# Designs tried in a protein design run: designed miniproteins, single chains, continued (3). Part 12

Each design is a single chain, and the fold is of that chain. pLDDT is the mean over its residues in the fold that is shown.

## One batch from the design tools (miniprotein)

Design m8385
Fold by ESMFold2-Fast:
Structure m8385 (fold): chain A 97 residues (1-97)
Amino acid sequence: MKSVEAKSGDIIIKIELKDPQKEDEGTYVGNFINAKVGDEIELPGPLEGRGIAKKIGGPEANISVKVEIDFENGEINVEIIDKDSGKEPGSGKISLK
């Protein structure tokens, strides 16, 4: 199982994937999903795994999260919008290799 994290300010999205198969190919783009800190985030495509929203310190946050899994480039791209703050949208890019 691979574990990867994307960070926007105090918000961390931890993505846990079951080990990618060699036959996994293509790009799978999810829609923006409304979530709270602690919620499980649905991953796009035929993957076994989960995303979990966390916040470092402070109160709970309401967020919108979009996950893209790109097996062609070996990347997970995560876009995070903190709905409770005037903070700019954050994004994370993490290598699958």
Scores: mean pLDDT 64

Design m8386
Fold by ESMFold2-Fast:
Structure m8386 (fold): chain A 68 residues (1-68)
Amino acid sequence: AKAEEALRETERAAEWAIEVARKDPEKAPLALANAGLHALVRASEVDPETAERIREILARAAAEIAAL
């Protein structure tokens, strides 16, 4: 339950950051930093396997924003 919630919240935060970057590139660094900080806090609260998946979600978001 907690692991699934953390992954879902991270996916939603990543999607939000990507949409913010698409609409306003100037806000992309702040949006990504916000999503990243939240993801790191969540990763510290879950098991190592779930933490790795959280990092992968954040890495994909960063790559997608960089490709805009």
Scores: mean pLDDT 80

Design m8387
Fold by ESMFold2-Fast:
Structure m8387 (fold): chain A 94 residues (1-94)
Amino acid sequence: SRVDDAIETAKALTDNPAHAALIALSIAFPETIDEFPVSYEELSDPEKLAEKVKEALIALGASEEEAERVKEAMLSGNLEETLELLRRVLTKLS
């Protein structure tokens, strides 16, 4: 699926869970790039980046709880947990 391809591409490009989540979200839902633009400053700030991803997920129709769990996983440094949670959320939205 588009979501599975996005997750696999993110895994191939980075070991950084916050960057991987942003890449996967941007590939699966390219409209988020325009609606939730991420600056280069925000790319180097995991807290700001995780908050932007959370806001984008909520705008796409994810629950506050699901979006918060993705944010927490991004900040924990756990790549596999981040991408598995994101895959489940994005699959429900597609």
Scores: mean pLDDT 83

Design m8388
Fold by ESMFold2-Fast:
Structure m8388 (fold): chain A 104 residues (1-104)
Amino acid sequence: MEETRKRIREMLESLSPEEAGLFEEILLEELARRYGQALADEYRRRLTELLRQRVIELGRPPSHAESADLMAEALVEAGRAHGVSPEELLRLAEESKRKALEKY
């Protein structure tokens, strides 16, 4: 999982904020379709809590790179909880990145 988290984080960091938002939307739609809406809902809950805690810790909004790390953590944790393999999560993430870039 740590290598998968690192690769997803690097993908998110390579995207603009707008591209990262589209990537997130595409990936969550695909994950919800294949594994159920509960996975997408858990990801959103985990990310919201991670962002809230990080804002408190930093005393400021997270940077794009810091947000990318939190998004990668939430995706890996939600995926693991819902039986998504690291390999499948990474494959779907790579596909979602490609689709996001094709729209810009």
Scores: mean pLDDT 83

Design m8389
Fold by ESMFold2-Fast:
Structure m8389 (fold): chain A 82 residues (1-82)
Amino acid sequence: MKMRPLPPEVQQKVDELQKQIAELEKQYEQTTNPDEKEKLLQQIIQKQEELIAVLESSPDPDDIRIAMERMRLSVAKIALKN
């Protein structure tokens, strides 16, 4: 029910970052070079952190959504280290 609409500028940035993350994930799956995979995973993590920062900077931050994105980021960071 707390499906509050994000401000247009925030929504556009969220959509852009989600698209960039999806593209990086596809590249990660397609590459066989370990160094390239590590670089792509680091870029995915960076974009996830940017997404969280954008959500936190919104005029009406959704704490539940932010918490869920932070959990996703933590999982990605664990994957990078293992």
Scores: mean pLDDT 77

Design m8390
Fold by ESMFold2-Fast:
Structure m8390 (fold): chain A 95 residues (1-95)
Amino acid sequence: MEAGKRALEEALATLPEEERERRRTLLEAQERLARLVEELDLDEEERERLAEALERVVELLLAGRPLEEVRRLARELGLPEEVLELLVTAVEALK
């Protein structure tokens, strides 16, 4: 994470303002997601399940699947609604 963050910050310094704003929005969404995951006070097993759920939900969002289908899968996997909303925001920021 640290090395990738530094490379991203260096790249951002050389980017046009429009692209810098898009990447800033994505970083803010990632920070909010990290805070929500931390606040959930998950044990080791629950963290593994959450990581699997996050990967599956992101994959469906990137594939352009209907939000209703994504929300159904998130509920089935036990993903919190707040985490799902942040993932939707992050994926929209990548467009």
Scores: mean pLDDT 68

Design m8391
Fold by ESMFold2-Fast:
Structure m8391 (fold): chain A 93 residues (1-93)
Amino acid sequence: GPSELASRISASAVLTAGGYANKMIGERNEKEGLKYYEEGYRDSKEGARLAREAAEEAEKIDEETAKLARRVYEESERVARENYEEAKRLREE
């Protein structure tokens, strides 16, 4: 229902922000950043999952909410990709 939709959007935004924060911490820690990039990837992928579910539910109810959820999904997938690539580089060093 609408309360579950709002909760998914809020949770996806928080997890996306967590992924971004972990990426920034990883960048500050240079070679020791691997753990933070991996954590940022996990948080961003979970955020993307919740945003995708919210977008699918919102498309049946409200176009503006669906647009917002799709933007969070796209942003969270981007942050996940960036965290993944940085973690991959550090693992290969």
Scores: mean pLDDT 84

Design m8392
Fold by ESMFold2-Fast:
Structure m8392 (fold): chain A 91 residues (1-91)
Amino acid sequence: MITLRADNASGTVTGVAEMGESESAVVVYLRDLTTGKVAPASIAREPGARATATVRAEQESTWQGVKVAVDKETGETREELGEPIRVSAPP
């Protein structure tokens, strides 16, 4: 599962997902639903490792975390969309 956190004081959004034992890789990225901007992806490659993507918002915006997991046995890619979160930019 992907977890999103917004810090309105710093204007940052952080997305975190842990790689499970049944996965060969986990990619996490953040998507700005207001502008369509995508933050750089983070990758976990071993079980128990966490992929963490962080972005600084330039304006009040709504962000969605995306977890893309690759199944170890099948090689199939599974996408999980997090609940969107709103963040305020610093003044």
Scores: mean pLDDT 78

Design m8393
Fold by ESMFold2-Fast:
Structure m8393 (fold): chain A 80 residues (1-80)
Amino acid sequence: SIEEQIEKLLAEAERIGTPEQLAAARERADSLKEVAMKLLERRAKQEGLPQEKIEQMRKLIDLNAASILLLLVRRMAAQQ
């Protein structure tokens, strides 16, 4: 499931990252998630997207945010 994929990505990030790296990565990932959610809201209003489609896209944004968090943690760990 998408939820299981998110959990695995977050667990991997916590395995690799220091608390400081995780905090910085979460701040950046959350910022990007906010932008994506605002774009989805605008698109939903402009195109008249059905509720089911909006809910599916929100889950994909959550998955993408978890993936970005892991990517950022990996980059920070590699730069030590």
Scores: mean pLDDT 86

Design m8394
Fold by ESMFold2-Fast:
Structure m8394 (fold): chain A 75 residues (1-75)
Amino acid sequence: AAAEAERRAGERGELYRKLVIALKNNDQDLVEEVRKEFRERFGLSDEEIDRLITNAKNALKLQEQWDAEVEAAKA
C-alpha cells in the first residue's frame, strides 16, 4: 500500500518536473502533452490541471522576480 503510494507520488513528481521545464521553455506542445498525462494517468480534472499549471507559473514568476532583485543588487 505505502509502496504503491510512493511510486505514484514519484511518477507524479516526475510529470510535474516535466511541466515546470515545459513552462520555463514556453513549450506549448509539451505542456499539452503533460496535461493529457495528468488527465489520463492520474485522473485529474481540467480544473485541477489548470490549478497546477497556474501554481507552477506563479512559482516561476516568483523566481524571475527574485533573480531580477539579485541582479539589481549586483548593479
Scores: mean pLDDT 77

Design m8395
Fold by ESMFold2-Fast:
Structure m8395 (fold): chain A 97 residues (1-97)
Amino acid sequence: LSPEETRKLLEEGMDEAYRVFAEELERLAKEGKLSEEAAREAREAFGRLVDAIKAGDLEAAQAAGERLLELIEKHPEIRKALEKADATLRELGEQAR
């Protein structure tokens, strides 16, 4: 794959990871394992992380990542949604090679 094709696939992968993450947070909230507010905050934090990565803003990405880790510490169920999103990114990254 060309560098341009790889960049496009990674960008599309980040959007898909966000979708997977948001869907799992909604499922956890519906199951009563996560509050609606915590699910919303986690979605916002992950969204900021995705935006920062796409922009190449490492400082913003670090801040968003730290916020997400803080939320996971308070609500461990969020980690399951993150692991599923990470698996999606990893699979897409491997396909881009």
Scores: mean pLDDT 79

Design m8396
Fold by ESMFold2-Fast:
Structure m8396 (fold): chain A 78 residues (1-78)
Amino acid sequence: AVPEAVRARVEALLAVAADPSASEAERQKAADELGELLRRHPEALPYAQALLFEVATRSSGPQPGLRPVAAVLDEFGA
């Protein structure tokens, strides 16, 4: 099971990535922190993938800020 604190951190990082007011630097920092979190908690990868899919499908428009986090998840899912 994924710890509640880890799930909350994944949610917070994806919220930054999906925030249209966030800077490119803030989105990249969120992606870097997600990668570090997944190195410590590899059991969180399926949860992060499911949440990214949900966040991406909620949007009626393009989500360029999600690209860095999607790339991190692809790296761990290989």
Scores: mean pLDDT 76

Design m8397
Fold by ESMFold2-Fast:
Structure m8397 (fold): chain A 93 residues (1-93)
Amino acid sequence: SKEVAELVRKNLEIAKKYGRSKDTAYALAYLELVFQVELPASVRKLSKEGLGQWIMDHLLSEEERKKFNNDPVALVTEIAEEFLRTYPDVRDL
């Protein structure tokens, strides 16, 4: 949708500005659209590892963290891949 594309473009611009992985832009979009989480500006500029750690610390239970072997990078990769499976057209943005 137009709203999804606009959100992803904004997140990709932030990722580019701070030299972050595109996976952070996709993971942030997933959190905003699926979980309807209001994200602090400080979180939007985090590295892939930093974002994954923030998600683990603030959004996941201890049992959910264990499912990802406490690997914040793998968590962000999985969230980004799930987002791209749902919205494949955003990969071309």
Scores: mean pLDDT 83

Design m8398
Fold by ESMFold2-Fast:
Structure m8398 (fold): chain A 88 residues (1-88)
Amino acid sequence: DLPPLRMSSVPAPIIGTLVRVGDNVAVRVHTRRMYRMEDVDRVIDAIESLGGKVVKWRGPGSPIEVLVPIDKIDDLARISDVSRIEPV
Protein backbone atom coordinates (compact mmCIF):
# COMPACT_ATOMS: atom_id res chain seq x y z
CA ASP A 1 0.00 0.00 0.00
CA LEU A 2 2.98 2.38 -0.26
CA PRO A 3 2.50 4.69 -3.26
CA PRO A 4 5.25 4.46 -5.90
CA LEU A 5 8.16 6.90 -5.58
CA ARG A 6 7.35 10.08 -7.49
CA MET A 7 9.63 12.52 -9.27
CA SER A 8 9.52 15.90 -7.53
CA SER A 9 9.25 19.12 -9.54
CA VAL A 10 11.74 20.64 -7.05
CA PRO A 11 15.16 18.92 -6.91
CA ALA A 12 16.80 18.14 -3.57
CA PRO A 13 19.76 20.43 -2.74
CA ILE A 14 23.20 19.37 -3.92
CA ILE A 15 25.66 20.56 -1.25
CA GLY A 16 29.38 21.02 -1.90
CA THR A 17 31.59 20.05 -4.85
CA LEU A 18 30.82 16.73 -6.55
CA VAL A 19 33.69 14.29 -7.22
CA ARG A 20 33.64 13.25 -10.90
CA VAL A 21 34.86 9.72 -11.77
CA GLY A 22 34.83 9.52 -15.57
CA ASP A 23 31.16 9.82 -16.59
CA ASN A 24 29.95 9.26 -13.00
CA VAL A 25 29.84 11.26 -9.76
CA ALA A 26 30.39 9.82 -6.28
CA VAL A 27 27.72 11.11 -3.87
CA ARG A 28 26.07 10.52 -0.52
CA VAL A 29 22.29 10.40 -0.82
CA HIS A 30 20.25 11.36 2.25
CA THR A 31 16.64 10.11 2.28
CA ARG A 32 13.63 11.55 4.11
CA ARG A 33 12.86 8.19 5.77
CA MET A 34 16.36 6.72 6.19
CA TYR A 35 15.40 4.69 9.30
CA ARG A 36 12.99 2.35 7.47
CA MET A 37 14.59 -0.42 5.36
CA GLU A 38 11.51 -0.56 3.08
CA ASP A 39 11.76 3.16 2.25
CA VAL A 40 15.53 3.01 1.67
CA ASP A 41 15.14 -0.04 -0.62
CA ARG A 42 12.69 1.96 -2.80
CA VAL A 43 15.26 4.77 -3.16
CA ILE A 44 18.03 2.24 -3.99
CA ASP A 45 15.78 0.71 -6.68
CA ALA A 46 15.18 4.19 -8.16
CA ILE A 47 18.94 4.96 -8.13
CA GLU A 48 19.72 1.66 -9.89
CA SER A 49 17.01 2.42 -12.48
CA LEU A 50 18.95 5.61 -13.34
CA GLY A 51 22.10 3.52 -13.95
CA GLY A 52 23.48 4.28 -10.48
CA LYS A 53 25.35 1.78 -8.31
CA VAL A 54 25.37 1.52 -4.51
CA VAL A 55 29.01 1.55 -3.35
CA LYS A 56 28.44 1.54 0.42
CA TRP A 57 25.49 1.62 2.81
CA ARG A 58 25.69 0.97 6.56
CA GLY A 59 21.98 0.25 6.98
CA PRO A 60 19.06 2.33 8.31
CA GLY A 61 20.02 5.77 9.64
CA SER A 62 23.01 6.11 7.27
CA PRO A 63 23.25 7.94 3.93
CA ILE A 64 23.65 5.82 0.80
CA GLU A 65 27.00 6.17 -1.03
CA VAL A 66 26.49 5.77 -4.79
CA LEU A 67 28.12 6.23 -8.18
CA VAL A 68 25.62 7.80 -10.60
CA PRO A 69 26.01 9.00 -14.23
CA ILE A 70 26.64 12.76 -14.18
CA ASP A 71 23.78 13.37 -16.66
CA LYS A 72 21.40 11.64 -14.17
CA ILE A 73 22.28 13.71 -11.07
CA ASP A 74 19.27 16.01 -11.66
CA ASP A 75 16.96 12.96 -11.94
CA LEU A 76 18.46 11.57 -8.71
CA ALA A 77 17.79 14.91 -6.95
CA ARG A 78 14.14 14.73 -8.12
CA ILE A 79 13.36 11.37 -6.47
CA SER A 80 10.69 12.39 -3.93
CA ASP A 81 12.30 10.63 -0.93
CA VAL A 82 15.75 12.14 -1.59
CA SER A 83 16.27 15.03 0.86
CA ARG A 84 19.93 15.99 0.18
CA ILE A 85 22.92 15.04 -1.97
CA GLU A 86 26.51 15.55 -0.75
CA PRO A 87 30.00 14.58 -2.02
CA VAL A 88 31.52 11.44 -0.46
Scores: mean pLDDT 77

Design m8399
Fold by ESMFold2-Fast:
Structure m8399 (fold): chain A 86 residues (1-86)
Amino acid sequence: MLSEEEARRLAEEAVEGARLYLEGKKSETAEGAARAAGGALRAIGAALEMGLRGVSPERAVELVREVGEGEAGELAVELTKGVLGY
């Protein structure tokens, strides 16, 4: 199982991925589309890694809520819930 510190780092990665996704979507460019895709994959990968390494869905969502703010934090929570089936 991941340490609480490593789980928190993955929660931070999920929020950063969501932020990159939103920024990329708003740029309306080909570079922005690539950034949005990369951000989504980063957020999904971080959520999957938390689940695979034994972080409960409830705890993963709590950590993402703790570290995330604004639209990116809200999106990261929804992605984490979807990925972990919460």
Scores: mean pLDDT 85

Design m8400
Fold by ESMFold2-Fast:
Structure m8400 (fold): chain A 82 residues (1-82)
Amino acid sequence: MEEARKLLKEGKYDEAIEVYWEEAQRAPPERRGEVYYNLGIAYLKKGDYVGAIWAFTQAARAGLPGASRLAGEALEKYIKAS
């Protein structure tokens, strides 16, 4: 997570997405929501709203509070961009 956050700060969004995606595959259920949430933020910063919707939806399914609202916000951005 710290390495992926550094990549986000450096604007290396594709590399950050790859690191968070790998973390999500290996994360125990109790951490999965947090990792998908951060993956959603990385997609959002890249402008990949479809990826952000998917990732925030996975975070919400993992029980993370607030992720459903962020998925809705990403959907609104996707509709505007489409």
Scores: mean pLDDT 79

Design m8401
Fold by ESMFold2-Fast:
Structure m8401 (fold): chain A 61 residues (1-61)
Amino acid sequence: MSEEQIEEMKKIYEESKGNYTEAAKKALEKGFSEEEIKEFLTKILGLSDAAAERAIKEAKE
């Protein structure tokens, strides 16, 4: 994931007021892949794989 993609996802996260599910939903709407969102949530925000996958699943529902 590029630094530019990380900065865009950080902006989405801030606009989502720290809500992981809303951030994942907005990132999907902007064309980010589930893999890129999972990498951001786990490696940048420090979530577990299970927590990141749950946020993405809820974003798709």
Scores: mean pLDDT 83

Design m8402
Fold by ESMFold2-Fast:
Structure m8402 (fold): chain A 85 residues (1-85)
Amino acid sequence: EDLKRAEELLKEAKEHYELGKKALAAGNEEEALRHYIEAMGLAIEAYLLAKKAGDEKLAEEAAKLAKEAASVALPRIIDRGIARL
């Protein structure tokens, strides 16, 4: 079931990544950031479960999405989030 769960989490992570892109395009930076953070977290969980199941390809896909989401979220958290605080 770990493999099935990893696939479900990766699908959910992709959905949040797309919602984040849509929010960012609309100028909704805070909403976009929430979606990218969720996408990153779900992708990390999918990566760990895929690694546990021995599915290296699924793990690589999850790791790639986690890195892509992090590349958008982390600079915004560090620069915009801290500045907003």
Scores: mean pLDDT 83

Design m8403
Fold by ESMFold2-Fast:
Structure m8403 (fold): chain A 93 residues (1-93)
Amino acid sequence: MREEEIRERILSSKPTELDEEEFREAQARARELAERILALPEEELERLIEEAELVGKVLEELGVNPDYETLVRMLALQGAMARREAAREAAAA
């Protein structure tokens, strides 16, 4: 995706401010989404990872929190990546 498009989406979105309960709910939704992401073809998973890395870079440059949907997707992708690495380590043993 284009970095400019991601920047525009972030600037037009309302930053998410979550309390502890709302954050736990977001983590639960992210876990469900991570299971679905892990079921995707490798090519689609790699595209989502590239998109999330670019989104993370733009968020860091702007110094803003992501919107709720973006936060959930980023948490889900981080969880999916961690599980994929654990599976690779298990397969290599």
Scores: mean pLDDT 74

Design m8404
Fold by ESMFold2-Fast:
Structure m8404 (fold): chain A 89 residues (1-89)
Amino acid sequence: MLPDAMREEAARAYPAYLAAKTPEERVRIGYEAGIEALRRSGVSDDDVELLREADEKTVASIASSSPDEAVHLEGIIVGPLLNAAIAHL
């Protein structure tokens, strides 16, 4: 089920998330975990590619944002997913 795949992939990505030094790296790690969970749940490769393109544009926007804005966007995008994974470890 997608919720189980999301928790498992978020938990797997968590050490890399903690080791990341920038908000854009943490967002990229979160997006990659999300894409893998969707692939495992039967989302088509075409839909995954569209999401990957959107994710790369978002990561580029975060990298060009102010430090405060980048941290705020990272918290909104990946914080809830990783917090849910931690609560189930």
Scores: mean pLDDT 75

Design m8405
Fold by ESMFold2-Fast:
Structure m8405 (fold): chain A 84 residues (1-84)
Amino acid sequence: SVQKIRDELIKLRSAIYGDYPRVDELNKAIRTATSVDEMRALIRERKDEQTGLILDMLQGKYPPGANKKVLDEWMAILKKYVNS
C-alpha cells in the first residue's frame, strides 16, 4: 500500500541520513536561513545530496555510518512495491 511505502521511505531516509554530516549541516542551515531564497537554495542542495546518496546505494555504495541491516531490509520492501 502507499502508506506502507511512505512509512518505509521515512525509515530508510532516517537510516541513510540520520548520521550523514552534510545532510545534518544542511538541515541546520535551513532552520537558520534568513530569507526565502536562501531557504529554497538550501532545500534544493539537500535534495541533490540525498538523491546522490540514494543513487550511490543503488550501485552498492553505502554512505559511511549507514545501518546496512536496516537499509537492506527496507530496500527489499521498497523493491517489492515499486514493481507492483
Scores: mean pLDDT 68

Design m8406
Fold by ESMFold2-Fast:
Structure m8406 (fold): chain A 76 residues (1-76)
Amino acid sequence: ALEALQQRKYDEAIALAEPLAKQGDAEAQAILAAALNNQGRYEEAREWAERGLKIDPRNVLAQIELKEAERLLEEE
């Protein structure tokens, strides 16, 4: 199904981005946060987006994904 394909794409994005994100790549941290938000893993997404913004405060993707994670966490 399309949903299974989307889930697989997010898992692949996480697998590729996580090693780079752990090494301090702000872009990879933002991508990881986006994939985690799409999987409903909002607390983890918030943490990675915050880390990305500490390295690059001007990263638009990290700013968007942090706001999205915070919004979804408040809507529990």
Scores: mean pLDDT 80

Design m8407
Fold by ESMFold2-Fast:
Structure m8407 (fold): chain A 87 residues (1-87)
Amino acid sequence: SLADELVARAERGLAGAEAAVAAARANKSSRQDLQTLAGLLEHEIRELRRAFEENRDLLSPEQAARLEAYIAGLEALLAEVRAEIAA
């Protein structure tokens, strides 16, 4: 279903973002690379929030909770990346 696809997309998005940030940290990536990652995270969060609102009526309470949790994970990761850029 579209709802299952959205949840799966959000889960993959968070996993991919976590891996990308971990790789950037391991490689001591530049401020510019971190800014690029922040931009990609901002875009993905915006798209997932939009998809959540547009498809709210199609989501079960469990699917909505899982989507919110994955989006919250992305938002937390973005905050960490922004803090590193500011340091």
Scores: mean pLDDT 88

Design m8408
Fold by ESMFold2-Fast:
Structure m8408 (fold): chain A 56 residues (1-56)
Amino acid sequence: GENVRRALEALQAGNLVEAAVHLLQSGLSKGDVARTARALGASEEQIRTLVELLDV
């Protein structure tokens, strides 16, 4: 709910780290983060960066 909304706001602002944190706080796995970010309108480049941030 609320964490997904905050993730959308962060993505629209270009804050990929903030978006990743909010998506993880919603209980999503790393794989689900990529799928959810794509559904929220993230570019493939943004999704790649999000996945890479979560891998460290």
Scores: mean pLDDT 76

Design m8409
Fold by ESMFold2-Fast:
Structure m8409 (fold): chain A 81 residues (1-81)
Amino acid sequence: MELEERIREISEKLGFDAEKTLEQLKKLGLSEEAIELLIEAQEKGIELYERKKAGADLETLEKENEAVLAELKPKAEELLA
């Protein structure tokens, strides 16, 4: 499952146990769509952070972060409503 692979990659980058992360998300009763949205947000955040560390332009990163939040906010509101 692609979602499990994505969770493992993020968990490894953040120093978390991927299997424990999956177990906790299942215990919370989150839908696959909600889990995918959380993983997408984390992946975007890690990518922007890595680019910032590499010396990318902060103004460009800020605009990209705002665009990501604008895209994810309505999806999050639909899932949490």
Scores: mean pLDDT 73

Design m8410
Fold by ESMFold2-Fast:
Structure m8410 (fold): chain A 69 residues (1-69)
Amino acid sequence: SAEDYERAHEALKRALAHAPNEEEAARIVAASQALNDGDVAAARALLEPLTSSPNPLLAEAAREAIDAL
């Protein structure tokens, strides 16, 4: 739904704000691009490693984004 799409993008913005380095930031940007292209499977695959991040705010945002997919 449009509401789930907005929730996913808001969660991705929060994840990007808490990215500890350029590599993680690039992964989040790639996930956002995949979501814009309608490639939910690619977005999920890009975000799943982030759910295990030692940064709890990044991990929470990544889980929220996946839950909204």
Scores: mean pLDDT 83

Design m8411
Fold by ESMFold2-Fast:
Structure m8411 (fold): chain A 62 residues (1-62)
Amino acid sequence: AEEEAEERKKIFELMIKKGYSKEDILTVRKYIALKNGIPGVSLTDEQLEKAEKIIEELKKEL
């Protein structure tokens, strides 16, 4: 359980190191929250696609 939280933290740290904006980091955070059923979170189709691409790329490095 804690390992998954640490992996997500590493993803966000990698985004910062790779020069992703705070807006992109927030988009990925919202995407993860949305997938976990957190109410009150919504993303545009463009933000969903962007978040999915970022997560896929970063998962290859984990």
Scores: mean pLDDT 76

Design m8412
Fold by ESMFold2-Fast:
Structure m8412 (fold): chain A 73 residues (1-73)
Amino acid sequence: MSPEERAAEGEAAAARGLALVEQALAEEDEHKAILLLVAARVWAAEAGNLGNEEGAAAVLAAVDAAEAALAAR
């Protein structure tokens, strides 16, 4: 994998994680919302593994905020 390909994959992984957090916040079923946040954490880990530390941190921060919002329901 080239550095440019790795950077593109890292950005894509972070974008997928953030999309899953957005889906979780719109989800009315708590079990489904939790599963979406678990999936978002997996994509955050992939973004970090690909060198997108900023994207990974952004996804994890969004997951933490979403978990707090779900706990307040």
Scores: mean pLDDT 84

Design m8413
Fold by ESMFold2-Fast:
Structure m8413 (fold): chain A 68 residues (1-68)
Amino acid sequence: MEEKIKEIKEMLDRTIELLASRGASVEEIKERVNELIDLYSKHYKLSSEQVKEIKEYVEKKIEELEKK
């Protein structure tokens, strides 16, 4: 399970980097990432705790992009 959460985080990191490199707005990145988190939570039957961990990780990454 821990390995699966790591893989999801890595996929989301790649998505954030790809969208940012293409000039997507922070709002567009947030929308796409939240959509993917919802899809992964349904597909892998993630617990509320695991979903929260992924969301917090992603929000931190997006916040770092906003500060540059």
Scores: mean pLDDT 80

Design m8414
Fold by ESMFold2-Fast:
Structure m8414 (fold): chain A 77 residues (1-77)
Amino acid sequence: LKEKAEQAARLAREASEYARRGDYERAGRLLAEASRLMGNDVTPQQALDFLKKFSPDKAAKLLERASKRLLEIAKKL
């Protein structure tokens, strides 16, 4: 459980870097993988469609915040 939350946090952080560069396809794949590790059935296409609603900077900030929250969850496990 703790290891999955830490891995999901790493994937979300990596996704934020790709989103900041405008690479929404890679960011979406990483976000979908992080979501599946946390027990959510999210496809890469669904993650991509979600991220495309935001500018690169805004998408990156959302993913960075998600990563930080996942690390806080991992600390409690």
Scores: mean pLDDT 82

Design m8415
Fold by ESMFold2-Fast:
Structure m8415 (fold): chain A 62 residues (1-62)
Amino acid sequence: SAARRQVEEIIARLREIAARSKDDVTSGVALIAAGVLQLSLSKGVVDVETAQRLLDLVEANA
């Protein structure tokens, strides 16, 4: 679905931020967020709103 692809793109973006961040806290939070979203997708839970809010929070503090 389009929603599932959007969450997968957000996960990829969070992993990219984690890999490029020079701040250990921002990197750690981005990895945790990506992991939680990936686990949710594996259980069939697709929540674009929560995924977007997590991305926005990480990007605001990156």
Scores: mean pLDDT 86

Design m8416
Fold by ESMFold2-Fast:
Structure m8416 (fold): chain A 76 residues (1-76)
Amino acid sequence: VEELLEEMRELVEQLPPEYREIALGEIEGLAHAVRQGNLELARHYGEHLVRVAEEAGKPEVAERLRELVERILEAL
């Protein structure tokens, strides 16, 4: 899971600065939810993270983030 979270942080560096800060916050929220084993909260942060990338006009980043979120949720 830690490797998936790190890949997410690397992917969001491709976003414009204003969206990057928001996305990093969502990733930290996801990491917290994962540590708690809270599937509902993890899904919430994951969905918001993907939306941030979509709003930033980076559909390719959003798609990869969605794949990583799904893999994290499967591991919970």
Scores: mean pLDDT 84

Design m8417
Fold by ESMFold2-Fast:
Structure m8417 (fold): chain A 80 residues (1-80)
Amino acid sequence: MVEEMVEALREAGAPEEVLRRVEESLEAAEEVAQELALEAAIARHGREAVEAAIARWREREAEMDEEQKRLLEHWERYLA
């Protein structure tokens, strides 16, 4: 998603310096949002249930797009 947002802004004529700062900010915000979503799920359902859900997602890796695979890998690394 970050790459798509940066490309849209580039097409709109944003300066390269601005594009770089936006990309860095969106990447950082995306990582924090992903971690907060995981922590909220753990608070709601418990760590064991969330880890089991992530394991079931891993079993369906062949059906995932690149964005879903990156999210899964990020969450697995966070929990490790």
Scores: mean pLDDT 71

Design m8418
Fold by ESMFold2-Fast:
Structure m8418 (fold): chain A 101 residues (1-101)
Amino acid sequence: SEEEKKKEAVEKIKEEAIEAGRRAAEAGGWSERQLLVLEGLIGRKAREAMASEDAVAEAERAKKEIMELLAGDPADTAARLERLAAEDDAAVRALALAARA
């Protein structure tokens, strides 16, 4: 079904984002707790993408934001984390606070 294809595509994009997060965590010396917060954020973004009109496009957009967060300039990363902190979601807020601490 189209719904099953959509779910499979979003799950693949989610897995790619998680793998990128793990590599960044290893390279950056992140704690296991910080990685779990990032994985939680990625999971939330995947669920939001599934609820959107174009789930695959939204998942790809969210993955791009995560990749930019992981590889961005320190100042740009700080601005992006502040934007994420403004979202009414405990996992997003926890990620932003952990990264700024």
Scores: mean pLDDT 70

Design m8419
Fold by ESMFold2-Fast:
Structure m8419 (fold): chain A 75 residues (1-75)
Amino acid sequence: DASQIEALEKEEQEIIAKYNGKKGTLKEGLLAVADLAIKYLEVGDYDKAHVLYLSLKGYTGLSPKGLLEKLEQID
């Protein structure tokens, strides 16, 4: 449980390091964050999943078609 949340926090830092500041990777970064939010839901960290969901909603105008479907899975 706690170890799963710690692993997801490390995954979040890896996503930030990989995509933040990398031009041309916004689509891949948004999908990675959407997948991370779903993983937080699966481990029961609903607050973190919701925060990530709200962050993603700010990018809906730039999103690939699949991103909206992933956002709906979060909440």
Scores: mean pLDDT 70

